Designed miniproteins, single chains, continued (4). Designs and how they scored, part 105

Each design is a single chain, and the fold is of that chain. pLDDT is the mean over its residues in the fold that is shown.

## One batch from the design tools (miniprotein)

Design m15649
Fold by ESMFold2-Fast:
Structure m15649 (fold): chain A 94 residues (1-94)
Amino acid sequence: MAAEMLEKTISETLKLLKEGKIKEAVERYLGSTTYLRELLKKLGITSEEVEEILEKIDEISKEILETEEYSEEARKELIEYLEKLREKVKEKLS
């Protein structure tokens, strides 16, 4: 259940980013980030590497919302960090 909710949140955000709906993806992610972090803690996914990934996603997401600028580079970087987070979740649950 917690793992399913976490996977859904990451997958929905990735889908929006891949579809070019960058602002919608970022707003949805930031709206769920507290809940996402709580789910990660419940699953024991709390390594320094995971925290660095989360901090980087938050940084890029906030910058996009504050400046209303969303470059192809920012989109690719967000996708890369979310895919890394997804792999860390899979590694822990496997």
Scores: mean pLDDT 77

Design m15650
Fold by ESMFold2-Fast:
Structure m15650 (fold): chain A 91 residues (1-91)
Amino acid sequence: SVEEFKEEALKRAEEELEKAKEDKSLPEKIKELIIKTLEEIIELLKNTPEDASLEEVQERLDELYRKFAKEFKKELDELNIDVELNESILE
């Protein structure tokens, strides 16, 4: 059911949000991106209409995941460039 899916997805997103906030190993920009994305997922699930289909909910979640993947790749690419520049300066 849509309600069961929403309840489970909310619980998982809230657990992942707390885990991300606790994680000291993540670069600050990556951590902020993960937190922001999880907060957007939680907001989407909380604002999902009672009459929404499971397919509509999944489609909206997929859009958030695709956006996250693009932003995550960009931040990783920027971090790799910074690391290479710092190594060049040290040598």
Scores: mean pLDDT 76

Design m15651
Fold by ESMFold2-Fast:
Structure m15651 (fold): chain A 67 residues (1-67)
Amino acid sequence: MKIILVYTKEDRENAELLEKKLREKYPDAEIEVIEAESEEEARKLAEELRKKTDAKVILVVGTTAEE
């Protein structure tokens, strides 16, 4: 199982916390993290990745994570 976390630099702490929780819950999962320069870029990257890959893409912005 492959999981891709897309986040902005402002949400880095939230993304790191979520990555740790995901590694604990899914120890066999391959987890990649991608930092975007802006929320708009992060949303665009997440949408493109969801269309191109079978990976679970999670967008981390503000206090919410969008799956």
Scores: mean pLDDT 78

Design m15652
Fold by ESMFold2-Fast:
Structure m15652 (fold): chain A 87 residues (1-87)
Amino acid sequence: PKAILAQARQQFAGNPEVLQALDVIEKIDQTLKSNPNLPKNRLLELLDQLNSAEQVLSSQPDLPQDLSDYIGVLSLRLAVLITTPVK
């Protein structure tokens, strides 16, 4: 969601590593919305990218709960698609 990402970008404006992780998360969500029938290997690549971004964010003090929840929803969505792909 735009509001969660916008607030996080304001909070972490001085941290380029975190800003890059937020960009990765936004691109993953947009990729899933634009391409509902991604092959399994591509979904696994997106999951790896999401896990890497989550590790960067989880190391930060005062990570917003809404952002953590949003990442969790994306992770669950990718896991479901990997185990039960829609063609």
Scores: mean pLDDT 79

Design m15653
Fold by ESMFold2-Fast:
Structure m15653 (fold): chain A 68 residues (1-68)
Amino acid sequence: SHMARRAASQAGLDAAFSAIAALRAQNPQYTMEEIIAALEALAAAETDPLARAVIRALVDWLRQEQAR
């Protein structure tokens, strides 16, 4: 359902934001390009197809924001 998909997407986004925050905390010199590359590596290693799709969607969104 719409509500169930939203809850799953939110959990995936929360996990992605936590991963970004952890990368920034460990490496404050990381550029957005380096963060995008790290997220792509996480997506490639992710076994859950829904979580993988959410991470890939976040990567696409970040790339579009960078192109602005």
Scores: mean pLDDT 69

Design m15654
Fold by ESMFold2-Fast:
Structure m15654 (fold): chain A 82 residues (1-82)
Amino acid sequence: AALEETKERIEKLLEEAKKEMEELVAKGKIEEAKFLLEETIGLIDIIRGVAKIAYPELAAEIEAVADEAKAELEAFYEELLK
């Protein structure tokens, strides 16, 4: 439940950020898209930190979920710039 809830929160945040970044890049707002990327990464790190405090026994799994999400978002942003 706890790991699933953390994963769902991060996945929802990632989905919303990807949609907004795609719209911003399509409008030529590259700096705004980059800012959204940085802000979203920061929010993922906050979710990670809170989840690790609440569920320290799941710390490694929570870190893996957050790191994977951050890498996916960064790769998505780089692909949008091509």
Scores: mean pLDDT 85

Design m15655
Fold by ESMFold2-Fast:
Structure m15655 (fold): chain A 93 residues (1-93)
Amino acid sequence: GRLTITGGLALVDTEKKTVTLYLEVSGTGEQEATVELYDSSGKLLGSKTVTLRAGEVTRVTLPADVEPGDEVTVKVTNSDGSSSSITTTVLPA
């Protein structure tokens, strides 16, 4: 089935320069997807391929040098080519 991210949380570990995303997934079934993290200027910070499952929160850790309070965009592209995105404010881990 088609999967869409509908919400999320971004936590930064500033010492490790990593962001952990918790992505709320809606739709049906499961699908492989590419998660891409962008800064407020549209620069790609990191990407990772993960399996998304409907009704689950997917945890993704990416290298990213960001600070608490920064705005980031998470783009998810499913293996079928469909995409969804959310924008959120980075929180301290």
Scores: mean pLDDT 84

Design m15656
Fold by ESMFold2-Fast:
Structure m15656 (fold): chain A 95 residues (1-95)
Amino acid sequence: MDEFNKLIREARELIGQAEVLIQRAKEATSKSSIQTLLKAIDDLISRIQQLIEQIKSLLPSMDEKQQKEANELIKRLQELIEKLQQLKEELQKKL
């Protein structure tokens, strides 16, 4: 329970960081700011992927209710990666 709750808190933090990057992307007009954002998006995607792997590693030790919650969280994090990849493509078109 405690380890999974820690991963839930980390997921909320990464989601918050993604919202900040999405907002910054709307305001980015210079090549340097776009390049900085592209790097930050790549770094965030990597961190989210690592978190998904950590959640998956805990699945065999979870009860059925926790496994359901973990799978729902994994799905949300995967959807966030897709959204960040789309944002990355939109930013690259501005270069």
Scores: mean pLDDT 86

Design m15657
Fold by ESMFold2-Fast:
Structure m15657 (fold): chain A 60 residues (1-60)
Amino acid sequence: APRERAEQLLAEAEKAVDNGDGKAFNKAVREIWEVARQLSPEERRRFVDRLVELAKKIKE
């Protein structure tokens, strides 16, 4: 399901941040954007907010 795929990709993005892997993070973000078309507006906002917080951490 789109939500399950988005959660999996978000976990991959979190792992990429923990590893300092900007390339893997950017790949996961792109995949989430593709899945986001199939999510509700509320779910999309939640994933975007979490990605913004992760992006702040990888750039520290």
Scores: mean pLDDT 77

Design m15658
Fold by ESMFold2-Fast:
Structure m15658 (fold): chain A 88 residues (1-88)
Amino acid sequence: VSEEKKKEALEYLKKELKEAKERMKEVIKKSGKDALIKGMEEYLKKLAKATGKATYILTGDKKKQEETYKKSLEEATEALKEFEEALK
């Protein structure tokens, strides 16, 4: 994998993360605890998708993109459940 491809993937990921963070801030601003949970859920799902797409930019392999997305989504779902439980 070329250094340029790594840079492209990293810049794409940074942009997606920034957009997801701004969306989460809007959700939190408009509501209480339930909006915080929902905002975090949307943020983590967006991160999983962005990580998968970054993998495709690096490798050109759609199977690796899907595997990375699925793994990241599972990790995000587990983290969100722990976060939601901690708020009880």
Scores: mean pLDDT 75

Design m15659
Fold by ESMFold2-Fast:
Structure m15659 (fold): chain A 85 residues (1-85)
Amino acid sequence: DIEKKLDEVVEKFRKGELTAREALKEMADILIENNSFMGFLLKKLLEDPRYQADVDRLDTLPPEQAAKILRVTARNFLEYNKKIK
């Protein structure tokens, strides 16, 4: 149920329980726990101040719009994982 765990993180963000940066960190950890190389790459990107600034811009968008962006991001990571095996 990796998809369910990622959806729960997006829902917490939508409710204002997590910032976009916190949501992406939790998504990276979930992906890593499920042996996804993309999770390690995401975690590394989140250490870059420039990427952090771009992620923090999601907090300035309407919550529903930002949640859609995070959901698409999660879906893309799952698609890459399925394509690699």
Scores: mean pLDDT 79

Design m15660
Fold by ESMFold2-Fast:
Structure m15660 (fold): chain A 102 residues (1-102)
Amino acid sequence: AVAEAVAAFRALLEAAKAVARRLDARHPHPVIADFLAWLDALAARTFTSLDEVRAAVLAAMRQVHVMLARLAQAHPLSDAERRDIMAALSDLSSQAIRILKL
């Protein structure tokens, strides 16, 4: 169970990094580099329980929201860009919920 949750969590982190890199290509900003560094530090941690993995998933999702909020403050977003971001966030949220059920 823990090993399965850790593997799924690492997949979530890679998905979050892919979203951040895609956003950086459209809206380059230091907040994205900081977010990527934060995810790399989280990915390097050891997890010994499901509660630790669940706490890390929630922390990662909170950090995604913080990054997106800061990016939106730095760049005016079109309706199409907001839809793309919401779609990416929905996918990440679905992955997070699946891990939280493990």
Scores: mean pLDDT 83

Design m15661
Fold by ESMFold2-Fast:
Structure m15661 (fold): chain A 73 residues (1-73)
Amino acid sequence: SSAEAAAELAAALPGFEALLNRLVPDPALAAELVALAREAVARMEAGMAPEAAEAEALERMRPLREEVVALKR
């Protein structure tokens, strides 16, 4: 269910935030990535299917992924 998926993802968010802070040197970019994950949780809690929430988050991550690639350069 969307609520169950949202609860599981919400429980994983602190670990995900810690991982991003370790892998992404820019704390502002890490915060944006965490915010996208929290937004996906909020959408699933609002009744959006997990697959749809994932697709929307991945689409919104595309510009940030380009920023990460540029940052590593």
Scores: mean pLDDT 72

Design m15662
Fold by ESMFold2-Fast:
Structure m15662 (fold): chain A 83 residues (1-83)
Amino acid sequence: SNVSKSYGMVMKSMSMVKNGKVDDSMTSFDKSYSYLKKSPKTDNVNKSVDNVKKSMSYLKNGNVDDSMKMMDDSMSMMKKVMK
């Protein structure tokens, strides 16, 4: 459930970034990170945490394209845990 909630928050962040709402996307990323921290520590969860952190870092530096790729990778890893 926490991984599923995190996945939803990353999707929301991606949508916000596409619509130019970068500040709102950072709030959604913080929620995603919070949910992942409450999840069991698996390889895919740990990689998802790393990719969320990288997405936030890229976004802070104005690198939207790399941030979006890290978001997509994070969601892919979360889906593997949700199956």
Scores: mean pLDDT 79

Design m15663
Fold by ESMFold2-Fast:
Structure m15663 (fold): chain A 63 residues (1-63)
Amino acid sequence: GAAITVDDLLRIARFLAENGLTSADVSQRELSRGSGVPLSTVSRMRREGKLAVVDQIAEELRK
């Protein structure tokens, strides 16, 4: 797929924040389905360690 964008990170972070979840609580398929981000992009985020940044953004969005 395309390069990972800031919009992709924010869409997943919002999904997690709205549901009171972290990236560890849900599968890559659920992250894709809930956020609208393609599964291939979610898989690359996990592989590149970007889900840790997503979790930090989600925590800030919940405050």
Scores: mean pLDDT 83

Design m15664
Fold by ESMFold2-Fast:
Structure m15664 (fold): chain A 55 residues (1-55)
Amino acid sequence: SETLEYAKKVIETELEKNPDDVSEAIRQAIRKLMEEGIDPKTVAEAALEVMNERR
């Protein structure tokens, strides 16, 4: 979905900003997405997909 792809891009962008601290990057991405009103389930799915693709 469009929302899922957007969420993945936000997560990837935060990971690029903080490559040495994946946990902090994910926390900041989640915060931003939640503030924009994106469903927690979609945020979780996006994070799982990004992490699985990076392996």
Scores: mean pLDDT 81

Design m15665
Fold by ESMFold2-Fast:
Structure m15665 (fold): chain A 71 residues (1-71)
Amino acid sequence: SEEEARRRAEARHTPAVLELIRITSEALAADPEPRLTLESHQRIMARVAEAGREKGLPQEYIDALEAAARG
């Protein structure tokens, strides 16, 4: 059901994940390229990692984002 799906989604969405989604959306909206290229993806991931560090995201998220930014 919709309610069961929502409860499962809530269990998967920590405050950190919601923050990550928010900053990723902002980074995507700010990118000058309307399509994701490898370079655009890496640039966006680098910006998300920086914003996430400033907002206090767990180090494991920052490490993953920085790895994605490097390729």
Scores: mean pLDDT 75

Design m15666
Fold by ESMFold2-Fast:
Structure m15666 (fold): chain A 75 residues (1-75)
Amino acid sequence: SLTELVGQIGLQELRELGASEEVLEHARRAFEALIAGDRETARRHAEQALEASETPEQAEAVRRSYEAGLAAADA
């Protein structure tokens, strides 16, 4: 699905930015929840990924990927 593709791209960008396993795990769970239609769980994991982000670049990547994932899930 488009949401799966967006999730894979977002996770790869976070890895390239040196994101911790905590950030990557929460980001992954957010996309899995989005694919499953569980918006509340997706939001919580996206917020946890954002809070665990160690740099502004990581936080921005989390925000951009989550917004793109929401748009893809709504299509």
Scores: mean pLDDT 85

Design m15667
Fold by ESMFold2-Fast:
Structure m15667 (fold): chain A 64 residues (1-64)
Amino acid sequence: MEELARELLSSDDALEKLEELSKDPEKYPVTLAALSRKLRLPLPDPNYVPSEEEQALLEKLAAL
């Protein structure tokens, strides 16, 4: 998950990948949250609340 999110955040296809992954928001919640934050878009799953571990991962990805 972290590796995939980092790769997608650095790609020119970030918006396209966000659209693709948003079709199944339950499968990739951390990756979708990281992409949405980078692109300044609302989360595809408005009920997503990151766990303590997921929040730490999001903070790590935001530092990139």
Scores: mean pLDDT 65

Design m15668
Fold by ESMFold2-Fast:
Formats: structure tokens, sequence, C-alpha cells
Structure m15668 (fold): chain A 90 residues (1-90)
């Protein structure tokens, strides 16, 4: 299904953004303000895409992929919020 293929692509991108965000957080003192802000924006966008993808997966009956997308959405949101808090302190 095209919806499930889109869901799998959203999941893969979300996982990559979460890992990138975690690495930026680990190296926060070495990161530019612009890179922190850009990564936060990507993480917020990935969280939203993953939430929408999860709803689509539930609609087509793919509960397993929906749950994985919901987990990635939560992780991406957490990363985004942590990065936002970091750049607001500058």
Amino acid sequence: SLVEERGRRILARGEEVVEKGKNVIKNIDKESLEDIQRTAGLAYASAEAARQGAEGMRAVGNKELAERLEEVAREAQKVADELRKAYEKK
C-alpha cells in the first residue's frame, strides 16, 4: 500500500532525525545556534509527520507500524523540546 510505504519512509526519517538530535544534544557546547535551531525544527516536523503517519497506519489496520510511529513521534518531540530549551538560553 502507498500509505504503508509512506509510513515506513516517515519512520526511517524520524529515526534518523532523533539520532541526529541526540548527537547535537551530546555536543551542545560545540554546536552553533543556527544548527541547534535547524535540528529542533527538523525534530518538530518529524514528530508531526510521525503522528500523522501513525493515524494513517491505524486507519489501514497496521497497528505495529502505527505504534512504532507513535514512539518515534514522542522521541522526536522530546528531542525538539530539549533543543528549543537549549537555544532559548542564548
Scores: mean pLDDT 89

Design m15669
Fold by ESMFold2-Fast:
Structure m15669 (fold): chain A 64 residues (1-64)
Amino acid sequence: SLEEMERLLKEAAVRLSSLANPSAEALEYFEKAREAAQAYRDNPSEEKLKEAIEYAKKALEALG
C-alpha cells in the first residue's frame, strides 16, 4: 500500500541518516526504492509501488 511504502522509506531514511558509514548495499537499495517511489508518484502503477516497497525492505535488511 502507499502507506506501507511511505512508512518503509521514512524508516530507511531515518536509519541511514543515523549511521556514520552505511553500507554501499544499503545505499543502493535505498536509492532504487526512492526512484521507484518517485516513479509511482509521477505515474501511479502497482508495479512501481511493489518495487519501491521491495527495495525499501531490502535496504532495511542490509542496515540490520
Scores: mean pLDDT 84

Design m15670
Fold by ESMFold2-Fast:
Structure m15670 (fold): chain A 96 residues (1-96)
Amino acid sequence: MSKEEIEKMKEKAKEKFEEAMKKAKELIEKDVVEGIQEGGGELAGTYNDLLKEAEDAGSEEVKKYIEELYEKAGKEYAELAKEAAEKARKEKEEAE
C-alpha cells in the first residue's frame, strides 16, 4: 500500500469518527437515555466498518490508527454521556 493510500484511509477514518460523534451528540440532545445507547452503537458500528476495511486492505498501520481513534472517541463519548446524564438529573431535581 502506498503512503498516500494509508494517509487517505487515516483521514477517512478520522472524518467517519467525527461524523459518528456529532450524530451521537445530536441523539443525546434529543433523549439522554436512549441517545447514550444509540450513540454508543454508532461509534461501535463505525469502528467495526473501518476495521474491516483496513483488514481487507491489509494495512496494520491503518488498523492500529483506527483502534487508537476508537479508544479516544470512546473516552470522549463516555465523558460526554456522563455529563449529559448528570445535567439531566440536576434539571429534573431543579424542576421539583
Scores: mean pLDDT 81

Design m15671
Fold by ESMFold2-Fast:
Structure m15671 (fold): chain A 91 residues (1-91)
Amino acid sequence: MTIADIARDLVDGLTALGVKPEDIIEAAERVMEELRAGKLERGGSGGTTDNKEFAYRVFRVMVLALRAAGHSDEEILELLEAIKREAEKRL
């Protein structure tokens, strides 16, 4: 399974749950920024339960799981960039 295959499956799953491609892009960008800054946190604002917040939380959990599995931050950023590119195809 390639990074592109994983990105496609994630975008397909999120869009099936009603998350818009624009919201997937925004969530991926937010996680990429936090990862580059070394500051993956639970989120600093009170809980909006919208699909955008759901996508952000899914990506955050994915990043933490991939780190635990021994993947580098560079590899994880490549996956997040692939997710963003796949979502952009659906705009």
Scores: mean pLDDT 76

Design m15672
Fold by ESMFold2-Fast:
Structure m15672 (fold): chain A 94 residues (1-94)
Amino acid sequence: EKEELKKLAKEFIEEAREALKKIKEQIEADEELKKVYEKLLELLEELEELIEEDASEEEIREKLIEALGKLKYLAETLDDDELLDLYVKYKEKL
């Protein structure tokens, strides 16, 4: 249901933002990773806007999947188990 997807997306935004704060210093050393990090933050803001504007379930789902893709890239590149666990947790609920 759309309401469950909106709740899932809100929970993801909160947890992703907290996880990203922890890696900010590591990201500052790598310009390529910084671009992916900044893009993920942008996608989280766009996802939050889609939820507030009561966008379609399809639009919310697509944006969430895009954000998860960037999270996976950061998790794999940094070999960060916490980021990978966060990715798996939300991917399984989609």
Scores: mean pLDDT 87

Design m15673
Fold by ESMFold2-Fast:
Structure m15673 (fold): chain A 81 residues (1-81)
Amino acid sequence: SEEREIVDRLVAYGRALLAQGLSPEEALRATVDYAKATYGLSDAEAQALLDFGLRQLAEGVSPEEALRGLAERIGAVLRRR
């Protein structure tokens, strides 16, 4: 499915950044920026999605789980268009 392909691509992108030594917060920000550039998220959508991901990290969710949750939400936003 298109949503699954988007989620898998965003997770792969964020994981590559984590592997390169970016912090979890930097990886989430860069993943949202990538989604905005690639899929055309609005500024408001991008900010809300980033705020969600950063909140997950602040609440003790692992970087991988926060990244997956963020990617799934981005996929859901794009599906609603």
Scores: mean pLDDT 89

Design m15674
Fold by ESMFold2-Fast:
Structure m15674 (fold): chain A 61 residues (1-61)
Amino acid sequence: MSEEELELEIQKALARMAASVLRSEFPQEVVDEATEIALKRVEAGEEITLEIVEEIARKLA
């Protein structure tokens, strides 16, 4: 596995973990949509943080 592939998998794991935290604050449908958007951004080469996923969820809510 390349370093880039490892970083991508780590970023995807972080996006999913952030979504789990947000379930207490947002409806399931908003969390699911925010997670999908975050994963697409990770696949496009963007770095994801909890703050970014939360911002996406807030815009959807």
Scores: mean pLDDT 78

Design m15675
Fold by ESMFold2-Fast:
Structure m15675 (fold): chain A 66 residues (1-66)
Amino acid sequence: SAAEKEALRKELEELEREAVRKILAGQLSDAQVAAAGAHLRAAREAIEAGDLPTARKHIAEAKTYL
């Protein structure tokens, strides 16, 4: 649904802000930055494609590296 897509987009934007904050604070290893970044990017592409189940999986995976 449009509401579900918007909710996932808001969650992704919040996680992207958290990732940037933690990177600037030096709180993430290079491996964590690469892994989180890959999953956040995949989630963004999935949201744009309307593949909400795939977006949720990548959002959940990104959270494990943050």
Scores: mean pLDDT 88

Design m15676
Fold by ESMFold2-Fast:
Structure m15676 (fold): chain A 86 residues (1-86)
Amino acid sequence: MTEEEFINYLRDKAYEYAKEAAEKYDDPVTAIEYAMFKLDQDILADPEVKAKYEELVRDNPEAAHRAELAILKGIIDGVIEAQKEK
């Protein structure tokens, strides 16, 4: 998996969790918090994903920063998309 594939994977997972959370919870703040919690627990706690993220932070801090922004954008976009359907 390339750095771009990894960043896109994190963004897509953040979007997925945020959209699902926003469909379950009417409060957008609660949805964002739940999406961040699920991302940390299910994706970033995965030993392979965690190791790859730590390697990215060590070897390419700029790409690690892009990954953080991609996660944030995924969460925001996921919540917005789910709210359009309500």
Scores: mean pLDDT 77

Design m15677
Fold by ESMFold2-Fast:
Structure m15677 (fold): chain A 109 residues (1-109)
Amino acid sequence: ATNLATSTDTKKAKKGEEVVATASVNATEDATVTGTVKVKGGEAEILEFQLIGVGDDGSQTTSAVLKKKLKDGEEATVSVKMGKGTATAVVVAKALEDAEITVSVSAVT
């Protein structure tokens, strides 16, 4: 069986509110790490979405920074390949309508 680690953070935002959601996973070996941001209940502008991998050796791998407007039920993903270490997904989002913003991060080893 493939080892899968997953973490989530959900922020409820009112129209005009900016929120930061952060989720982290540990990779026990070489992994593909995927960050996903989902918007539910309304529309939000993703001001910044990035996945940061920090290896136990001190190496750092980052995804491209994603900026995107997401409607209700839409999602966006960023991904990195990394060695053993910790990966953190960070979202900065502005709610254009009352919305839930969920960041999830998953490591597949």
Scores: mean pLDDT 83

Design m15678
Fold by ESMFold2-Fast:
Structure m15678 (fold): chain A 88 residues (1-88)
Amino acid sequence: SVEELLEKIRKLAKEAVELSDRFWQALEAGASPEELRRLVEEMEKKVDEIAKLYQELVDKGASFEDILEAGALLVSASMLLVTARNAL
């Protein structure tokens, strides 16, 4: 359902924030480039999953409000990923 897709997007967006927090903590602690790249790869997977679910919401004809919320979460998660990549 549209509601189940939206809840899954919300969960994935929260996981992306948690990965971003772990990335910046690891960077501050002097973690290896290999460890930092693995965290970025995990964030990429979350962003890719959100993007796929966002497209499914659009294809199912979700409300404007639901599409707007999902789009904002996708943009937010994508910005976290770009910022982390730029720190490598």
Scores: mean pLDDT 92

Design m15679
Fold by ESMFold2-Fast:
Structure m15679 (fold): chain A 65 residues (1-65)
Amino acid sequence: MKVLILQATEDVEAKSPDELSLKKGQRVYAQVLGEDEEYLTLLTADGRVVRIPKKAVEVLEEVLS
């Protein structure tokens, strides 16, 4: 299982219901389900499947289990 601690580098507004809105400096703790060139697909701690733009977040820590 791959879990990332991500931090928003800029304010992000969700453009669709499957996207996350984040404020600059906000951290997200989530399992990685997939990625493409533009987005990470994440499973959040509350059980939501969401996408975030890769360019607007920084990976602080990658945890393997």
Scores: mean pLDDT 77

Design m15680
Fold by ESMFold2-Fast:
Structure m15680 (fold): chain A 64 residues (1-64)
Amino acid sequence: SMTDRLIQAARRSLRRAQRLLQQGQYDQAIRLARNALILARMAGDDGLVRQSQRLIQQAQRLRQ
């Protein structure tokens, strides 16, 4: 389904964002996590929405 494709796309973006976060690439991690958040919202996946928001907040704190 389209929802399944959105969830898979959100998960891929979030995995990439997590890798970039671990590498100290905070701005790139935020960009990909924001993309994951949009896709998660479109899919109605509250768990992925929360996970994406947490990663954005963590990356923003570490960027300082």
Scores: mean pLDDT 90

Design m15681
Fold by ESMFold2-Fast:
Structure m15681 (fold): chain A 73 residues (1-73)
Amino acid sequence: SMEAEKVKEEIERATKAVREADPADLVDEMRRLALAVLRGRELAKKSTPEQAEELLKKAEEGERAAEEGARRL
């Protein structure tokens, strides 16, 4: 679906933004990533198994980026 593809793209962009963020921007980028991951996890509950797997994989990548970001603070 277009919504699942859009949410996957949002998570990917937010994940990249956190990984590339300067310390001054890191907290704001992590907040954006957290919201994107939450949206992805909620959408996965209402998606086909294949789309849910892709969404959860992107959410997990985002969560790992957020954890690494927190260690950089």
Scores: mean pLDDT 86

Design m15682
Fold by ESMFold2-Fast:
Structure m15682 (fold): chain A 68 residues (1-68)
Amino acid sequence: AAPIREERLVTTASGAVVRVTVEVEDGVARITLEVVSGQPTASEIAGIEREAREWARSLGAERVEVER
């Protein structure tokens, strides 16, 4: 199947902005988290990663890999 690529900007409670990129190919999702501005906490990053994993699964991913 053709690869799916989606990007979103997430603003954290601390005011940091993180770009989340989800690419799904052959049932495998690659999630990339890039800090655009501010300094997100480890807890905020963990929350974004959890949401991104659920998002990847909604796009048809059976396996998820996260790059920070």
Scores: mean pLDDT 82

Design m15683
Fold by ESMFold2-Fast:
Structure m15683 (fold): chain A 87 residues (1-87)
Amino acid sequence: MKEAEEIEKKTLEELLPKAKELAEKGKVEEGKREVFAPALEAAAKILELLGYEEAAEKLREAAEAARAGKFEEARRLIQEAAELYEK
């Protein structure tokens, strides 16, 4: 369990910057709905398991926004989640 938690923390630290970069690259036309929303939901679940409840909730909101096609709102929520995680 402890080693799985450590791997998940490392993966999360890599996923958040890569999610931002992917959004900035504009490859997002096809990837936004199909990949982004499930990835944000998975990241939110990991954050919840690690005790970052507020950041997890922001990522869940971001996933809903991405699913609805509101990608600007999703990006803002991802940034808010990252700021909460860094605290």
Scores: mean pLDDT 68

Design m15684
Fold by ESMFold2-Fast:
Structure m15684 (fold): chain A 93 residues (1-93)
Amino acid sequence: SMEDRLLESIEALAKQIIEDLKKFIEYAKKNGSLTKEQIDEIKENVEKFIEKARELAEQMSPEARERLTALIDQFEKEVNKLIEELKKIYDEK
């Protein structure tokens, strides 16, 4: 019960981060000011989120740990792709 609620909260946060990053990319493409500092801050915040989630997974039951690990692995892959897109936009401007 507590682990299920926590997993749902982490899934919601991960989804929100991805959605916000996609919106930021769209604004950057459409005349948004994009700086190296903004990209570095996004990267730091993402790395911190992943680190905290992996630490939390180590404290969970085996089933919940497996679910959280799979979620974080998928999140990391998606976010790294989006960060690469931001870097390309920055390099072109």
Scores: mean pLDDT 85

